Designed miniproteins, single chains. Designs and how they scored, part 75

Each design is a single chain, and the fold is of that chain. pLDDT is the mean over its residues in the fold that is shown.

## One batch from the design tools (miniprotein)

Design m2597
Fold by ESMFold2-Fast:
Formats: sequence, C-alpha cells, structure tokens
Structure m2597 (fold): chain A 68 residues (1-68)
Amino acid sequence: GSDTQITNLDQLARDTSNSSVQQSAQNARQQIRDGASVDDANNSFWSSLSDDDFQSIVNQSIQRSNQA
C-alpha cells in the first residue's frame, strides 16, 4: 500500500549517500502523500535517475530481497 511505499522511500532517502537518489526518493514520497499512485510516483522516481543510479538501486533491492 501507499504507507508501505512511503516508509520504503523514507528509508531509501536515509540510507543513500547519493543526493540525487535522496531528493528523488523524497519527491516520490511527497507525490504519494499528495494523492499520486504508487506506480506513478515510482515511475517519476526512476525516470529522474541516471543509468548508474538506477543500476545501483536495483542491486541494492536485490541484496535486500536476498537478506529478507
């Protein structure tokens, strides 16, 4: 749900050392709070990132999934 995604975006913003990723995560979180769908906010988030930032987050997500 949207609350879970807001929590995930808040956690990503806290854990990242990349200011672009942090800002994009905060913007996506705010979009969900303003009534945007999770999918729309996620698409906006990913489209704002460079290929390197995108790949880094994909790898982080995979590592997190393997630890869960």
Scores: mean pLDDT 71

Design m2598
Fold by ESMFold2-Fast:
Structure m2598 (fold): chain A 82 residues (1-82)
Amino acid sequence: ASLSTVTVTVVKVSDSSVTVSLVSGPSSVSVSISSQSKEDLNGTSVIIATVTVSGEQTTQTAEVAISSSESKREVSLNVSVS
């Protein structure tokens, strides 16, 4: 099986929400936020988002934390394309 790398950018839209966009990867994949929540971790506000990468035969998820001091974060996932 061949592995392809999918790179996504998670961007802070508000103090409680993020969006995701595909930076690079196979044209057959789609990316979305399947869940997100604003959490307080030891006095630091973070948004915890689950990013879902969907291909024809493969679905991968990654949990991404973005802090109040960050505006965006880039994440790479390896997915099987065969």
Scores: mean pLDDT 75

Design m2599
Fold by ESMFold2-Fast:
Structure m2599 (fold): chain A 95 residues (1-95)
Amino acid sequence: MSQEEFDEEVAYGVAIIALSVTSLGAKREGDEKAAQAIDEALQVLTDAINAGKSVEEALREAIRVLEEAVKEHPDSKALQTALRILREILERLRA
């Protein structure tokens, strides 16, 4: 099965997987602050979709949570990775 088109449904699915994997990675490395912020970004993403917002709007809200977390923990590789992936998803969705 090949998904050749990158649409809102694919973007949402990839974002959920990416945030879940980066959160688990942060927890495994003992980066509890990164894990908490990534879990918050995941919750914000799902809450926005449940509130009837677009995937683009939901991604922007999740990105904002991660940007604030990176400002407080600029050395966190997990936070930087999660933020980068969400930005790449948003750019691809908008392309």
Scores: mean pLDDT 83

Design m2600
Fold by ESMFold2-Fast:
Structure m2600 (fold): chain A 100 residues (1-100)
Amino acid sequence: MAAEQAAAEEARQRAEEAVARLEASADRLRALGAEAEKAGDTGTAARLQTEADNLRALAEEIRARVEADPGSVEAGEQAAEAAVRTADATIAAARARIAA
């Protein structure tokens, strides 16, 4: 139906924006993890890699959930925002450790 199709398209677009934010944060975490590994900080590298993998998993979950239920998009956006805020804190802490 046209209305159902429009709602699904809008939800998919919003999910794509949330996924793009999660992927950008995951890329930053992976890049910083590579720097930590080069510095010999394997603990920080492992933590950053785990968080990057978690963001990728969340991105896949949001995409799949919104595909099945367009009504889930707001919850997906909220989850993505919370995950990005956590990633930003992890990046700041890791940068401080690598710089020290």
Scores: mean pLDDT 86

Design m2601
Fold by ESMFold2-Fast:
Structure m2601 (fold): chain A 82 residues (1-82)
Amino acid sequence: MAAVQAEFDALLAEAEALIAEMRANMESMSPAQVQAMIQRLDALLQQVASLMPLMSPAQQERARALVAEAQAVIKEALALLS
């Protein structure tokens, strides 16, 4: 039980770290690097969404905030590629 919650915290932290990396470095990335980051973030969001029903209420709140933030970053990244 505790191990599963720790894995959820690690997944959420990984997604948060990737969002922070994209925000910090996205404008200096090549188009190929930006596309790779979008794909990686989308994959993490799919994992978060599939596991969210199994998360604690605090983790679910964190996950919802994370999904909204990630969607905003992906939109900004796509604008840089347009």
Scores: mean pLDDT 84

Design m2602
Fold by ESMFold2-Fast:
Structure m2602 (fold): chain A 114 residues (1-114)
Amino acid sequence: SAAVDEAVARLRALLEALRAAAAETGKQLSPEQAARLAALVARLEAALEAFAAAARAGPDAARAAGAALVATLEAAVSAARGMAATDPRAQPLAEAAARAAAGIRATVDALVAA
């Protein structure tokens, strides 16, 4: 549906903004921390694509995949905040993650409620 396609496009745009912030922060962190950020972004990408597929399959599948995406997102925000607590250079990433989380959650909730 047009609503699903629009929501998926918004989710991909929000994730791309977060990916850009993670890449920029990764330049300032150790290779080990940069690898952890890359793995976290990859998990979010996988959860978002699973949600996109589920949203096209039907409302029950969309609800379950949406809950999984939100849980993955909350773990990502927690990880970014943990990094910022030990290294102030990660503060912009923590702020970007929080904004992306708010936008992604609102988009998922609106689509699942429709």
Scores: mean pLDDT 83

Design m2603
Fold by ESMFold2-Fast:
Structure m2603 (fold): chain A 72 residues (1-72)
Amino acid sequence: FEEFLERGETIGGDDAEAVKALIEEALPLLSPAQQQSARLALEIIDATGSADPAADPEKARAVFERFLAELA
């Protein structure tokens, strides 16, 4: 999962579609725990409209906190 995130950084953080496609491609190859992290990343990208969470850190943080609360 981390290797796929690093590949996403190489594509460029402003290319949300490319990063999202990379994460979706990796999803079936991941462990259940990594799949949860990948799904969270996809939800953050969908909420912010960007592969870079710094583009809208408030929305990214809100999605992350909601996801963690739901899993707790």
Scores: mean pLDDT 65

Design m2604
Fold by ESMFold2-Fast:
Structure m2604 (fold): chain A 83 residues (1-83)
Amino acid sequence: SALELLERAREAAEKGNLDEAVNLLLLALEQLEEQRDNPLHAKAAEILREAIQQVAESTDPEEQRRILIEAAERAIELLREAS
């Protein structure tokens, strides 16, 4: 599920495995885009797209790690609020 992928992405980012975290967020995004009719899923997808773009534009690993963790946590919260 998207929640499981996001939890794994957060754990990967916390461990400094940034490439793995980005790949897991991309997989979560793909699943969320299939369910975009739900506004909370659509909002979570937007957060992940913006985070992936920001990470691609950043050269600081600490900033990349923070962005990935924050995006995963925000997306997890939104999905847990979804019915």
Scores: mean pLDDT 85

Design m2605
Fold by ESMFold2-Fast:
Structure m2605 (fold): chain A 68 residues (1-68)
Amino acid sequence: MLEITVPGDTPLSEVKAVVEKYGGKIVKEIRRPFERSFLAEVPKENIEKLKEDVAKLGGTAREAEPPL
């Protein structure tokens, strides 16, 4: 599972397009005044490519290992 954080004014359509491009899906959305965070299921082989595209949106992506 991957945690994606982007600037608060980033369109949801752009985040969804990046996640779907790499075979993933958004599981949860967290809205905040300054930023947006998303939990997404993404194949491990595509995580590095997704991180690059998220960085171009001014965001960041981190791997979250679920405890089991």
Scores: mean pLDDT 77

Design m2606
Fold by ESMFold2-Fast:
Structure m2606 (fold): chain A 91 residues (1-91)
Amino acid sequence: SERERILEELRREAERLAESDPEAAADVERIAEALKRGLEEAKALAMILAARKAGRSKEEILKRLEELLKKAKDPELKKVLELAIELVKKE
């Protein structure tokens, strides 16, 4: 299955990163754990972690996600963006 393949790839990536960048390894492991809940959950978390790593504030992330949601036409992308907005609001 695609999910099982992605989970294996994420685990291997985390192992590779563990020595050189343990923070990145932990983030990849967190994304892999979210993927067990669903692909949309994993994508939502990955977007938030990437934005945080880039130094964006909660308010900046929320505004950008809301702008993307207004422009999104794909139902799967809308679901990912809605989940990401909910996760940021709960922080």
Scores: mean pLDDT 79

Design m2607
Fold by ESMFold2-Fast:
Structure m2607 (fold): chain A 79 residues (1-79)
Amino acid sequence: SPAEVEALLERLEGLAKRLEEAIRNNAPLEEVLALVREILGLAEELESLRPSMTPEQQARVDAELERVEKLLLEAAKKL
């Protein structure tokens, strides 16, 4: 549903922000990995919902996933 997509997008945005903050503040590896795993799970769930999304929602998902991918690559660089 559109409401489900919006809720998942909002949660993904929040987790991406927390991951960025954790990386910036040199948080323990276990904390960073926990956030990464949660983000990956949400990304997979959002991808499964793509066929039911509006074009605007699909564009938002693509933009957010691209941002998260960049953030995950930065996190992996420190592992």
Scores: mean pLDDT 80

Design m2608
Fold by ESMFold2-Fast:
Structure m2608 (fold): chain A 79 residues (1-79)
Amino acid sequence: LARLNSTSSEEEAKDIILDTLEELRKSKRTDLLDRFKTEAREILKKKGLMSEDIEKLLEDETYDGVLALKEALDKVLGQ
C-alpha cells in the first residue's frame, strides 16, 4: 500500500494492484485480499487516480480474471 500511495500515474497504480493481488493469491491470504481492495480503493480515490479500469481490477474476485485483464491491458496500452 505504501508504494500505491506514492504513485502518481494510473499505469503504475494498475501494475502495483495486479502485482499485489497476484502475491496475495499465491500466498493464499484471502483475508488480506478484501482488506487490500478496500484500502487501495480509498487511497486511489483520495489521489484522484480511480478509473473504471482500476475499479474493475479491485472488484474482480478471481485470479484468472485479474490476469486476463492485465494481459489485455498490456497489449492495448503497451507497457
Scores: mean pLDDT 62

Design m2609
Fold by ESMFold2-Fast:
Structure m2609 (fold): chain A 100 residues (1-100)
Amino acid sequence: TTTFTSTIDGGRLSTGTQARRSFQQAGTIARTSGRTSLTINIIGSNTSDGYTTSQNIINSIRNLLNDIGSSSISSITITGQPQLQSYIDYAQSQANQLLS
């Protein structure tokens, strides 16, 4: 399976633009390379924006899966700073539900 990694600055993700651009590239890779495993790495130190960051990631994943189909994505793994772990766990849970 093809693997694609995206790194997202949580503080800049509040506008959704960075997530959208990264996921547009992921969609292109999945269409051209076949079934793809995605890794999303969240950077940014502020816990106050963690929920907004997770929502923007979840929305971008939902839009990607609606565009290319969930069968085109083998797995989604969300990683990031330890301070954001509760928000990462929330986003990971939602991503897993969107793939099922």
Scores: mean pLDDT 69

Design m2610
Fold by ESMFold2-Fast:
Structure m2610 (fold): chain A 68 residues (1-68)
Amino acid sequence: LSPEQVREVLESHGLPALSDEQAAALAAFLNRHPRPSVEELRSAVLAATGVELDDETAAAILEALQRA
């Protein structure tokens, strides 16, 4: 996953515009953890962006990232 793909998916699910650093950090996480759990994704997004995702939104983002 590229930082641009991560940014596009997260922004399409209602997150605010990500900085280049935030998008790069999340892309690096996802490339290291290609099949994260919903809880792992929520924790990674919170750590990188400060945004708390609910389980439903996090699951939808995971499905979209698996298609990218």
Scores: mean pLDDT 82

Design m2611
Fold by ESMFold2-Fast:
Structure m2611 (fold): chain A 61 residues (1-61)
Amino acid sequence: EKVKELEKKYEIYLKSNTLTEEELKVREKAYEYHLKLLRGELYPKEEEEKIRKEMEEIDEK
């Protein structure tokens, strides 16, 4: 199940990495959006673009 796999990966990531509160919030928001996508919820294109931009900002660090 993709949702359970994503949850486990996220939990492992949080336990293995020390993040600032700001970084934690951005990661948590991106994770929640990924969960909604996996559950088959639809997003407007603007929200999809926001998710992509936030992920790019995290990855750039």
Scores: mean pLDDT 66

Design m2612
Fold by ESMFold2-Fast:
Structure m2612 (fold): chain A 119 residues (1-119)
Amino acid sequence: SPLEERLRQLRAELDATVDEILKIVSEADEKGEFTPEQIEKLKELIERVKALADEMLEVLRETGNPEAAREFVDYFETLARYFEVQAEKWKDKHPEVAELLQELADYFREAAERFREIL
């Protein structure tokens, strides 16, 4: 259906955006620091993640697909756990980045709960 195709497109865009965040975090880990440009890009990517996930939630509310909702709950919980670990890792060395990664983790926890409402 058109809504199922839209969910697939949104998921692909979300995965690509998360991959960009993971690349920045990995590069910073290798160098032991985040550049100002990487921090600004992280802020941009986090807002994009939130926008994509919010649109996915609205599409799922329209479809009422509990299997897709369950998949997204598991996906967001996995991402939340990952970014919580990354936030903890950076909290002493780079508090500003730790705060951004914790914001992302908190958002994914919230998104998982909102997607559970569809189940």
Scores: mean pLDDT 88

Design m2613
Fold by ESMFold2-Fast:
Structure m2613 (fold): chain A 68 residues (1-68)
Amino acid sequence: MEELKKELLELLEEAIKLAEEQGTPMGRGIAQLLRREKELIEAGELSEEEVKRLKKGVEDLIAQLKAQ
């Protein structure tokens, strides 16, 4: 569990950086939402299933940001 949570937080940091690097209003909005999500994950009691779902979502987002 803790390893999965750590991986999710690292992916969130990468996604935030990629969104900020776009220099667009949309990128800034995505970065702000991801920062809030990171805070929720750090503070929240998440199940392993929830962490796995979020990790997949963030990986998909990173792929989308890189494809742009």
Scores: mean pLDDT 78

Design m2614
Fold by ESMFold2-Fast:
Structure m2614 (fold): chain A 98 residues (1-98)
Amino acid sequence: SAERAAAEEAFARLLAQYPAAEAKHGPEDAEILRLAAELGRAIYNKDWEAAKEELKKAVELLDKLKREDMKEKLLKEAKEAAKKYKNEELLEFVEKLE
């Protein structure tokens, strides 16, 4: 439906915007933004394998940079997407990263 497509686009946009809000904290934000954008694209396209790969990379980078607030926000948005699309595999994957 049009409503579903709009919701998927909104989720991708939200993930891409979150790292940008932290851009003032340094140049490492560029890689975080790239990973968030790729994750958003994967979710929008329902490419769940790509979504899991990009989410894992983003979480690993955020852990390395000690950006716990960004990690929690990213995992929350990914978990809500998994619940919305009733993707149990993605939900279990996100819960293992928490």
Scores: mean pLDDT 70

Design m2615
Fold by ESMFold2-Fast:
Structure m2615 (fold): chain A 86 residues (1-86)
Amino acid sequence: KEEEIEKLVEEAADGLRTLRYLSALFKKIDPELAKLYEKAAEEVRKGLDEIESLTPDQEEQRIKKAEEVKKRMDELMKEIFDKLSS
């Protein structure tokens, strides 16, 4: 229950750190790619901030939001990959 929310939030936070790392890594090599990772990181960060703004009694909303953030992160990563493989 709460453990499920914590796990999803940790996964999203790890993804955020990865996206930020990739943005920094590519800033000098491919600034356009770096900006795509930066935008994806910002989207994930906003989602995490929204989860933090919810109270413990809104547990169902917190779980749903955490799932949405994780799904959106995965979708953004795929969109960046697809754009670069063309």
Scores: mean pLDDT 79

Design m2616
Fold by ESMFold2-Fast:
Structure m2616 (fold): chain A 83 residues (1-83)
Amino acid sequence: MEAKELLEKAIELILKEAGTKEQLEEFFKKAEEKGFNDELTTLAAVVNGYGYWLEQNGRAMPKEALELIEEAGKLLEEEQAAK
């Protein structure tokens, strides 16, 4: 599975477990306005920001989402190392 698909699944799991769709949409809007070069980079930034927001509000990131994020991060590191 590609890093993008893993990040998309992580976002879906976070939304299902935490139920904060409006906050997730705000993170996407802000990321788009910042001038990103790639959708994958935007997804990674959104996931990281949303995870931080959950912790600040005393909520835990779903374990399954954390595992998907970790796997996506490894794939991204491998892609950068291959260049």
Scores: mean pLDDT 71

Design m2617
Fold by ESMFold2-Fast:
Structure m2617 (fold): chain A 104 residues (1-104)
Amino acid sequence: APTATTITTSADGKTTVTRTGDGEVTVEELETPAKVAAARQEGLQSGKLTEYLEARTAEGELGTALLTAQDGKVLISFYRSSVDADGNFVLGEQLSETLEVAAP
């Protein structure tokens, strides 16, 4: 199965990459902008890249931008950040329409 690349950046500025393929999941912290750029490039080359970028809104709420890159297109949507009963991150309410842009 092709490897899917997920990059998550929290509101505190920490970036983590999760790679999923052939029943294996690997998680790595990306400590430098160069490591983030390299992981993003790998995901774009594989054709399956998802990014979560969490930030605090002007109203003080936690929001998450979801970017999905596939087949030369990037889809961008904005959600409230939320947690499940186990404290795991989940996407809450969708706050914007999905925008389609050309992949970089």
Scores: mean pLDDT 74

Design m2618
Fold by ESMFold2-Fast:
Structure m2618 (fold): chain A 96 residues (1-96)
Amino acid sequence: MEMVYRSTVTARFRTPADAEAAARALQAKAEELKKEYGLIDASVEVHPDGTVTVTLSARRADVALKAQNEVLRALASLPSVVAIEAQPIEEVLREP
C-alpha cells in the first residue's frame, strides 16, 4: 500500500463527437504530463453523454496540483466545452 494524490477533472461537451475529439487531445496531454512530472497514472475516459473524465495520480500533492492546472488549461482551450469541474486533490491509499 502507498499514499497517492489523485486529481479528477470532468468536462462536458456539446456532443459525443466533440467529447471524443477532446478525449484524443487530452490523452496526448496526459501522456506528456505523465512523462514530464513522473505521474503514477494518467487516464482519460469518454462517456456516451458527451462527458470526459481525466484522472491523474502522483506521489506528491504539489505535482498533482500542477498536472491538474495543465489539464484545466488544456480544457479551457478546447472548442465545444460546456462545463468543467475539478475535484480537490485527494489523498488515496492505494493497495497493490
Scores: mean pLDDT 83

Design m2619
Fold by ESMFold2-Fast:
Structure m2619 (fold): chain A 97 residues (1-97)
Amino acid sequence: GSPLSPAEMLAEMRAYYRELLEEGYSLVSATASAVGIATAAGYLEVAEAILEEARREGLSEEQARLLEESMRATAAGDFKSAADYTYKAVLLDKENL
């Protein structure tokens, strides 16, 4: 299909992020999933918007920093480092479900 506009991708990623939270995923896990998909697809501004929304909803500054590093690694094609940063972010908040 045709590529989504940034506004369409933001709406889709917000819906996905909310669905993961409703399914019982932690704030950090839901954020990492939506941010990862947006970043891998080349929608960096969408990924940043989701991350900022998660910060407002209780994502810690340390978790957000780790997800920003994961985002940079994903954009560079370094998926191993991206996964490591995401894993570290998830380990910081085991009770945020």
Scores: mean pLDDT 84

Design m2620
Fold by ESMFold2-Fast:
Structure m2620 (fold): chain A 73 residues (1-73)
Amino acid sequence: SMEELKKKLNEKLREGLKEFEKFFEESDDKEVLKQALERLRGEVEKLKKAGLLSEETLEEAEKFIEEMEEKLE
């Protein structure tokens, strides 16, 4: 069902954010991190446009991306 798909995608995105945070802590290559972050932003935007993210998950993802972008300045 569409509801099950949305649930799974929201869970996967939250897990992905945690894995990304760990990757961000382990990597010192700013260019690699910047490219990975741009890719993450693109995926979040696609899911947002498709209406597949909960408002809470979207806010968490957008906040995470903004915080990570600030750290790479």
Scores: mean pLDDT 82

Design m2621
Fold by ESMFold2-Fast:
Structure m2621 (fold): chain A 95 residues (1-95)
Amino acid sequence: SMQDIIDQAQMLLDQLQWLEDYAEKQLPRLEKENPEGAKKVREVRDEIRRLRDEIEQLIQDIKEGKLSLEEAQQRLTLLQQNVLGLRDKLLRALQ
């Protein structure tokens, strides 16, 4: 249902917030131990912000009746994949 897609999109927003908070906690250590890793973490932070905007736009488009169920599901699936990719990219940068 459309409500299930909205609920899953809101869960993705929560996951992105957790990733951003985790990244910010690690930055002071990385600036001292791995400045190149710190740069990559800041790049991931910028990508997190872009994905947040895309997820919020999906929720808005659904609420405004602009998307079919199939279109909303396709957009959610791509956003879920992008969030997983960002998580993995962040974890690699933190090593």
Scores: mean pLDDT 88

Design m2622
Fold by ESMFold2-Fast:
Structure m2622 (fold): chain A 82 residues (1-82)
Amino acid sequence: SAAQKVLDEVRKRLGIDAKSLDELREWLRKHIGDPELADRVVAALRGALDYAEHHGSDEVAKQLADTLVQAVEAAREEARRR
């Protein structure tokens, strides 16, 4: 599915071997270091997966994955600044 392609690209770009959305959520909480910011990224990921189910192509999946990876890094930077 297009949603699976987004999830696979996010995992590949973050360099993680998360087998489920729950494992990805726990990894994000640890990686970002702030549970509120991590939960916001998880919400964005869910929205991107929902969008990809209806509008997804390989190109859209890669673009959504890039946006999500940028959101993870922005959340980490925000957490470091407190």
Scores: mean pLDDT 76

Design m2623
Fold by ESMFold2-Fast:
Structure m2623 (fold): chain A 73 residues (1-73)
Amino acid sequence: EEAEKAAEKAFERYGEKVTPGGVVDGMIEAGVKLSPRGATAAVMAALLFSPDGEYADKEAALEAARIGIEVSK
């Protein structure tokens, strides 16, 4: 649920140009209590799951947000 809201906020703000940092911005805007480790994990996951590494699609953003939330616990 929180990861889905984070992805939605990222795409509301950036449209199709959601960078790995844009996923973190979406998580912050969704109210996720993100640790520095979780933010780094979300960025690394978004880079790994994006075909070209520049912009995350909705699936990559969602999975990156999930990983960032899990690491932040």
Scores: mean pLDDT 79

Design m2624
Fold by ESMFold2-Fast:
Structure m2624 (fold): chain A 68 residues (1-68)
Amino acid sequence: SAAEEEMERVKAEALERLAAARSREEQLGVVHEAEDRLLGIAAKHGFTPAIIARIQEIVAELEALVRA
């Protein structure tokens, strides 16, 4: 779906930005911006269980990549 394509683009861009991030502060900024963009996709396409679950999954994956 269009929502899935938009969410996958946000994830791909966030992963690239996380790989390029030089500090933990930059990584946290990437995750925060990605979460805001994903919530915007949900607002546009609807807060369906599938969209909510995918957003939670993507955010958890990105958060796991943030350095301690």
Scores: mean pLDDT 87

Design m2625
Fold by ESMFold2-Fast:
Structure m2625 (fold): chain A 75 residues (1-75)
Amino acid sequence: GAMEEARRLVEEITDEAIKRAKELYEQGKKSEATAVVVAHAIRLAAELEFTLGMSGEEADRLVREAIKRIDEALK
């Protein structure tokens, strides 16, 4: 169902964001790492809403979960 597809998409985009941001942090490029996280959050929101047809409220909840996971992984 749409929620299962949304959860897979959250996991895939979150993992990509963590990998890219971590590499930039290790290079001392903290501002660029932040930009990568923001770009992935925007992409996730757009794909959840426009590709999977989720409401803005549902998409927002999943994007918030993704951001929290990214923040925790980069500590």
Scores: mean pLDDT 84

Design m2626
Fold by ESMFold2-Fast:
Structure m2626 (fold): chain A 70 residues (1-70)
Amino acid sequence: TLQERIERLKKEYGLSDLEAAVAVMLAHGFTEEAIAGALGISRETVRRYIERIFEKTGLKSLDELKELVL
């Protein structure tokens, strides 16, 4: 399930709950603005989470993130 995939990402890469949520939404094609609205945070904060997701996973592109998450 999607939840099992989220828990695996948290365990393997050390993602926080918010980082895992951002990764899943981003992989599904949500914009930074839509993610910010959904989580009640600023777009700048979403950008920082995206940077940390790529740092922690070692991925280099959105396409690689989609393959990992979906």
Scores: mean pLDDT 82

Design m2627
Fold by ESMFold2-Fast:
Structure m2627 (fold): chain A 68 residues (1-68)
Amino acid sequence: DEAIEYLKKAIETGDIEYVAKAMLLIDKETGTNNGMTLEEAKEYVEHLKEVRGVSVKEIAKAMLETLE
């Protein structure tokens, strides 16, 4: 699963782009289809960091647990 591989890279690197890429793949697979661009997904992850006071690694771990 490509989304899981991106989340693993996000946990390793702390790079927001990997979380954004995983989010877009999950959105496509689950049919939520917001038509979100990569840049919009990156902005959304930044917003989640600010609102929840969590790191990129914390967000990636939470998403990975949801994909079980």
Scores: mean pLDDT 76

Design m2628
Fold by ESMFold2-Fast:
Structure m2628 (fold): chain A 79 residues (1-79)
Amino acid sequence: MKPLSKEDELEAKILGYEHGRLPPESEPVKEVAIAVLVATTGMPRELIEKAVREGAELARTPDGEEIKKEYEKELKELK
């Protein structure tokens, strides 16, 4: 079976980056993204929240955008 699919983890990281970069007043959107990721990936909410937090940190670094593109490339290769 799928022991926490790498594809799902990459999607979580990408979505975490996209939503982590949103302004604070978009907090409900971040909560919706977390809920959707939990529902679609089957991963514990705690792990999804970590991915979103990691993405927010990535969005604040100069390399964040490039790292996100690497996740997208890996995800595309897995398809």
Scores: mean pLDDT 69

Design m2629
Fold by ESMFold2-Fast:
Structure m2629 (fold): chain A 105 residues (1-105)
Amino acid sequence: SEKEEVKELVEELLEIAEKIENPELKEIAILAAEGVRAALEGDITTAIGHILRLIGYILDHEEDPELVKAAELGLKAVMAVMRGDYEEAKEYLEELIELAKEYLK
């Protein structure tokens, strides 16, 4: 199911996050993955908390388009899961994973 595909992408994103040297991008990836996981489990309070932290990254890093893009993709993925839109969540997570891979050694 698309929901299981989203779960697999969360696990992949967390594995990639461990390899990210940029501490801000690493935290964005972790927040996105854990936020999506919380939303999938119906833990709306935790999901909203992760959304607010991702919004904080967007506001604090407006001059860094790559960090803003990563945070926006994470935010959109969490919100898509909260709406039950697993196809959109999958697309945003895949884009975030590809962006994160560009920062691997």
Scores: mean pLDDT 87

Design m2630
Fold by ESMFold2-Fast:
Structure m2630 (fold): chain A 88 residues (1-88)
Amino acid sequence: REALLQERRELILNNDSDEAVERVIELRAELVALELGEEAAEEIRRLLREAYRAEKEGRLELAREHNERALALLEPLRQRRLAERAAA
């Protein structure tokens, strides 16, 4: 268990931002489901899982591509938030 704890620390130090990004994107996928429907949310979740798997295999370019596609699906929601912030 000590070895597992050490391995976990190394992963957190190297991928802490990635784990935080996953959680934020999952939350936004739920918001996208409310605005754009379940199909869009499902696509975002699929892309996120593929990105994580590709990153784990060392296929960094593929992981980035999947992550960017997921972010593109969030663009309408991001634009709405930006407009609301500007209007406030």
Scores: mean pLDDT 65

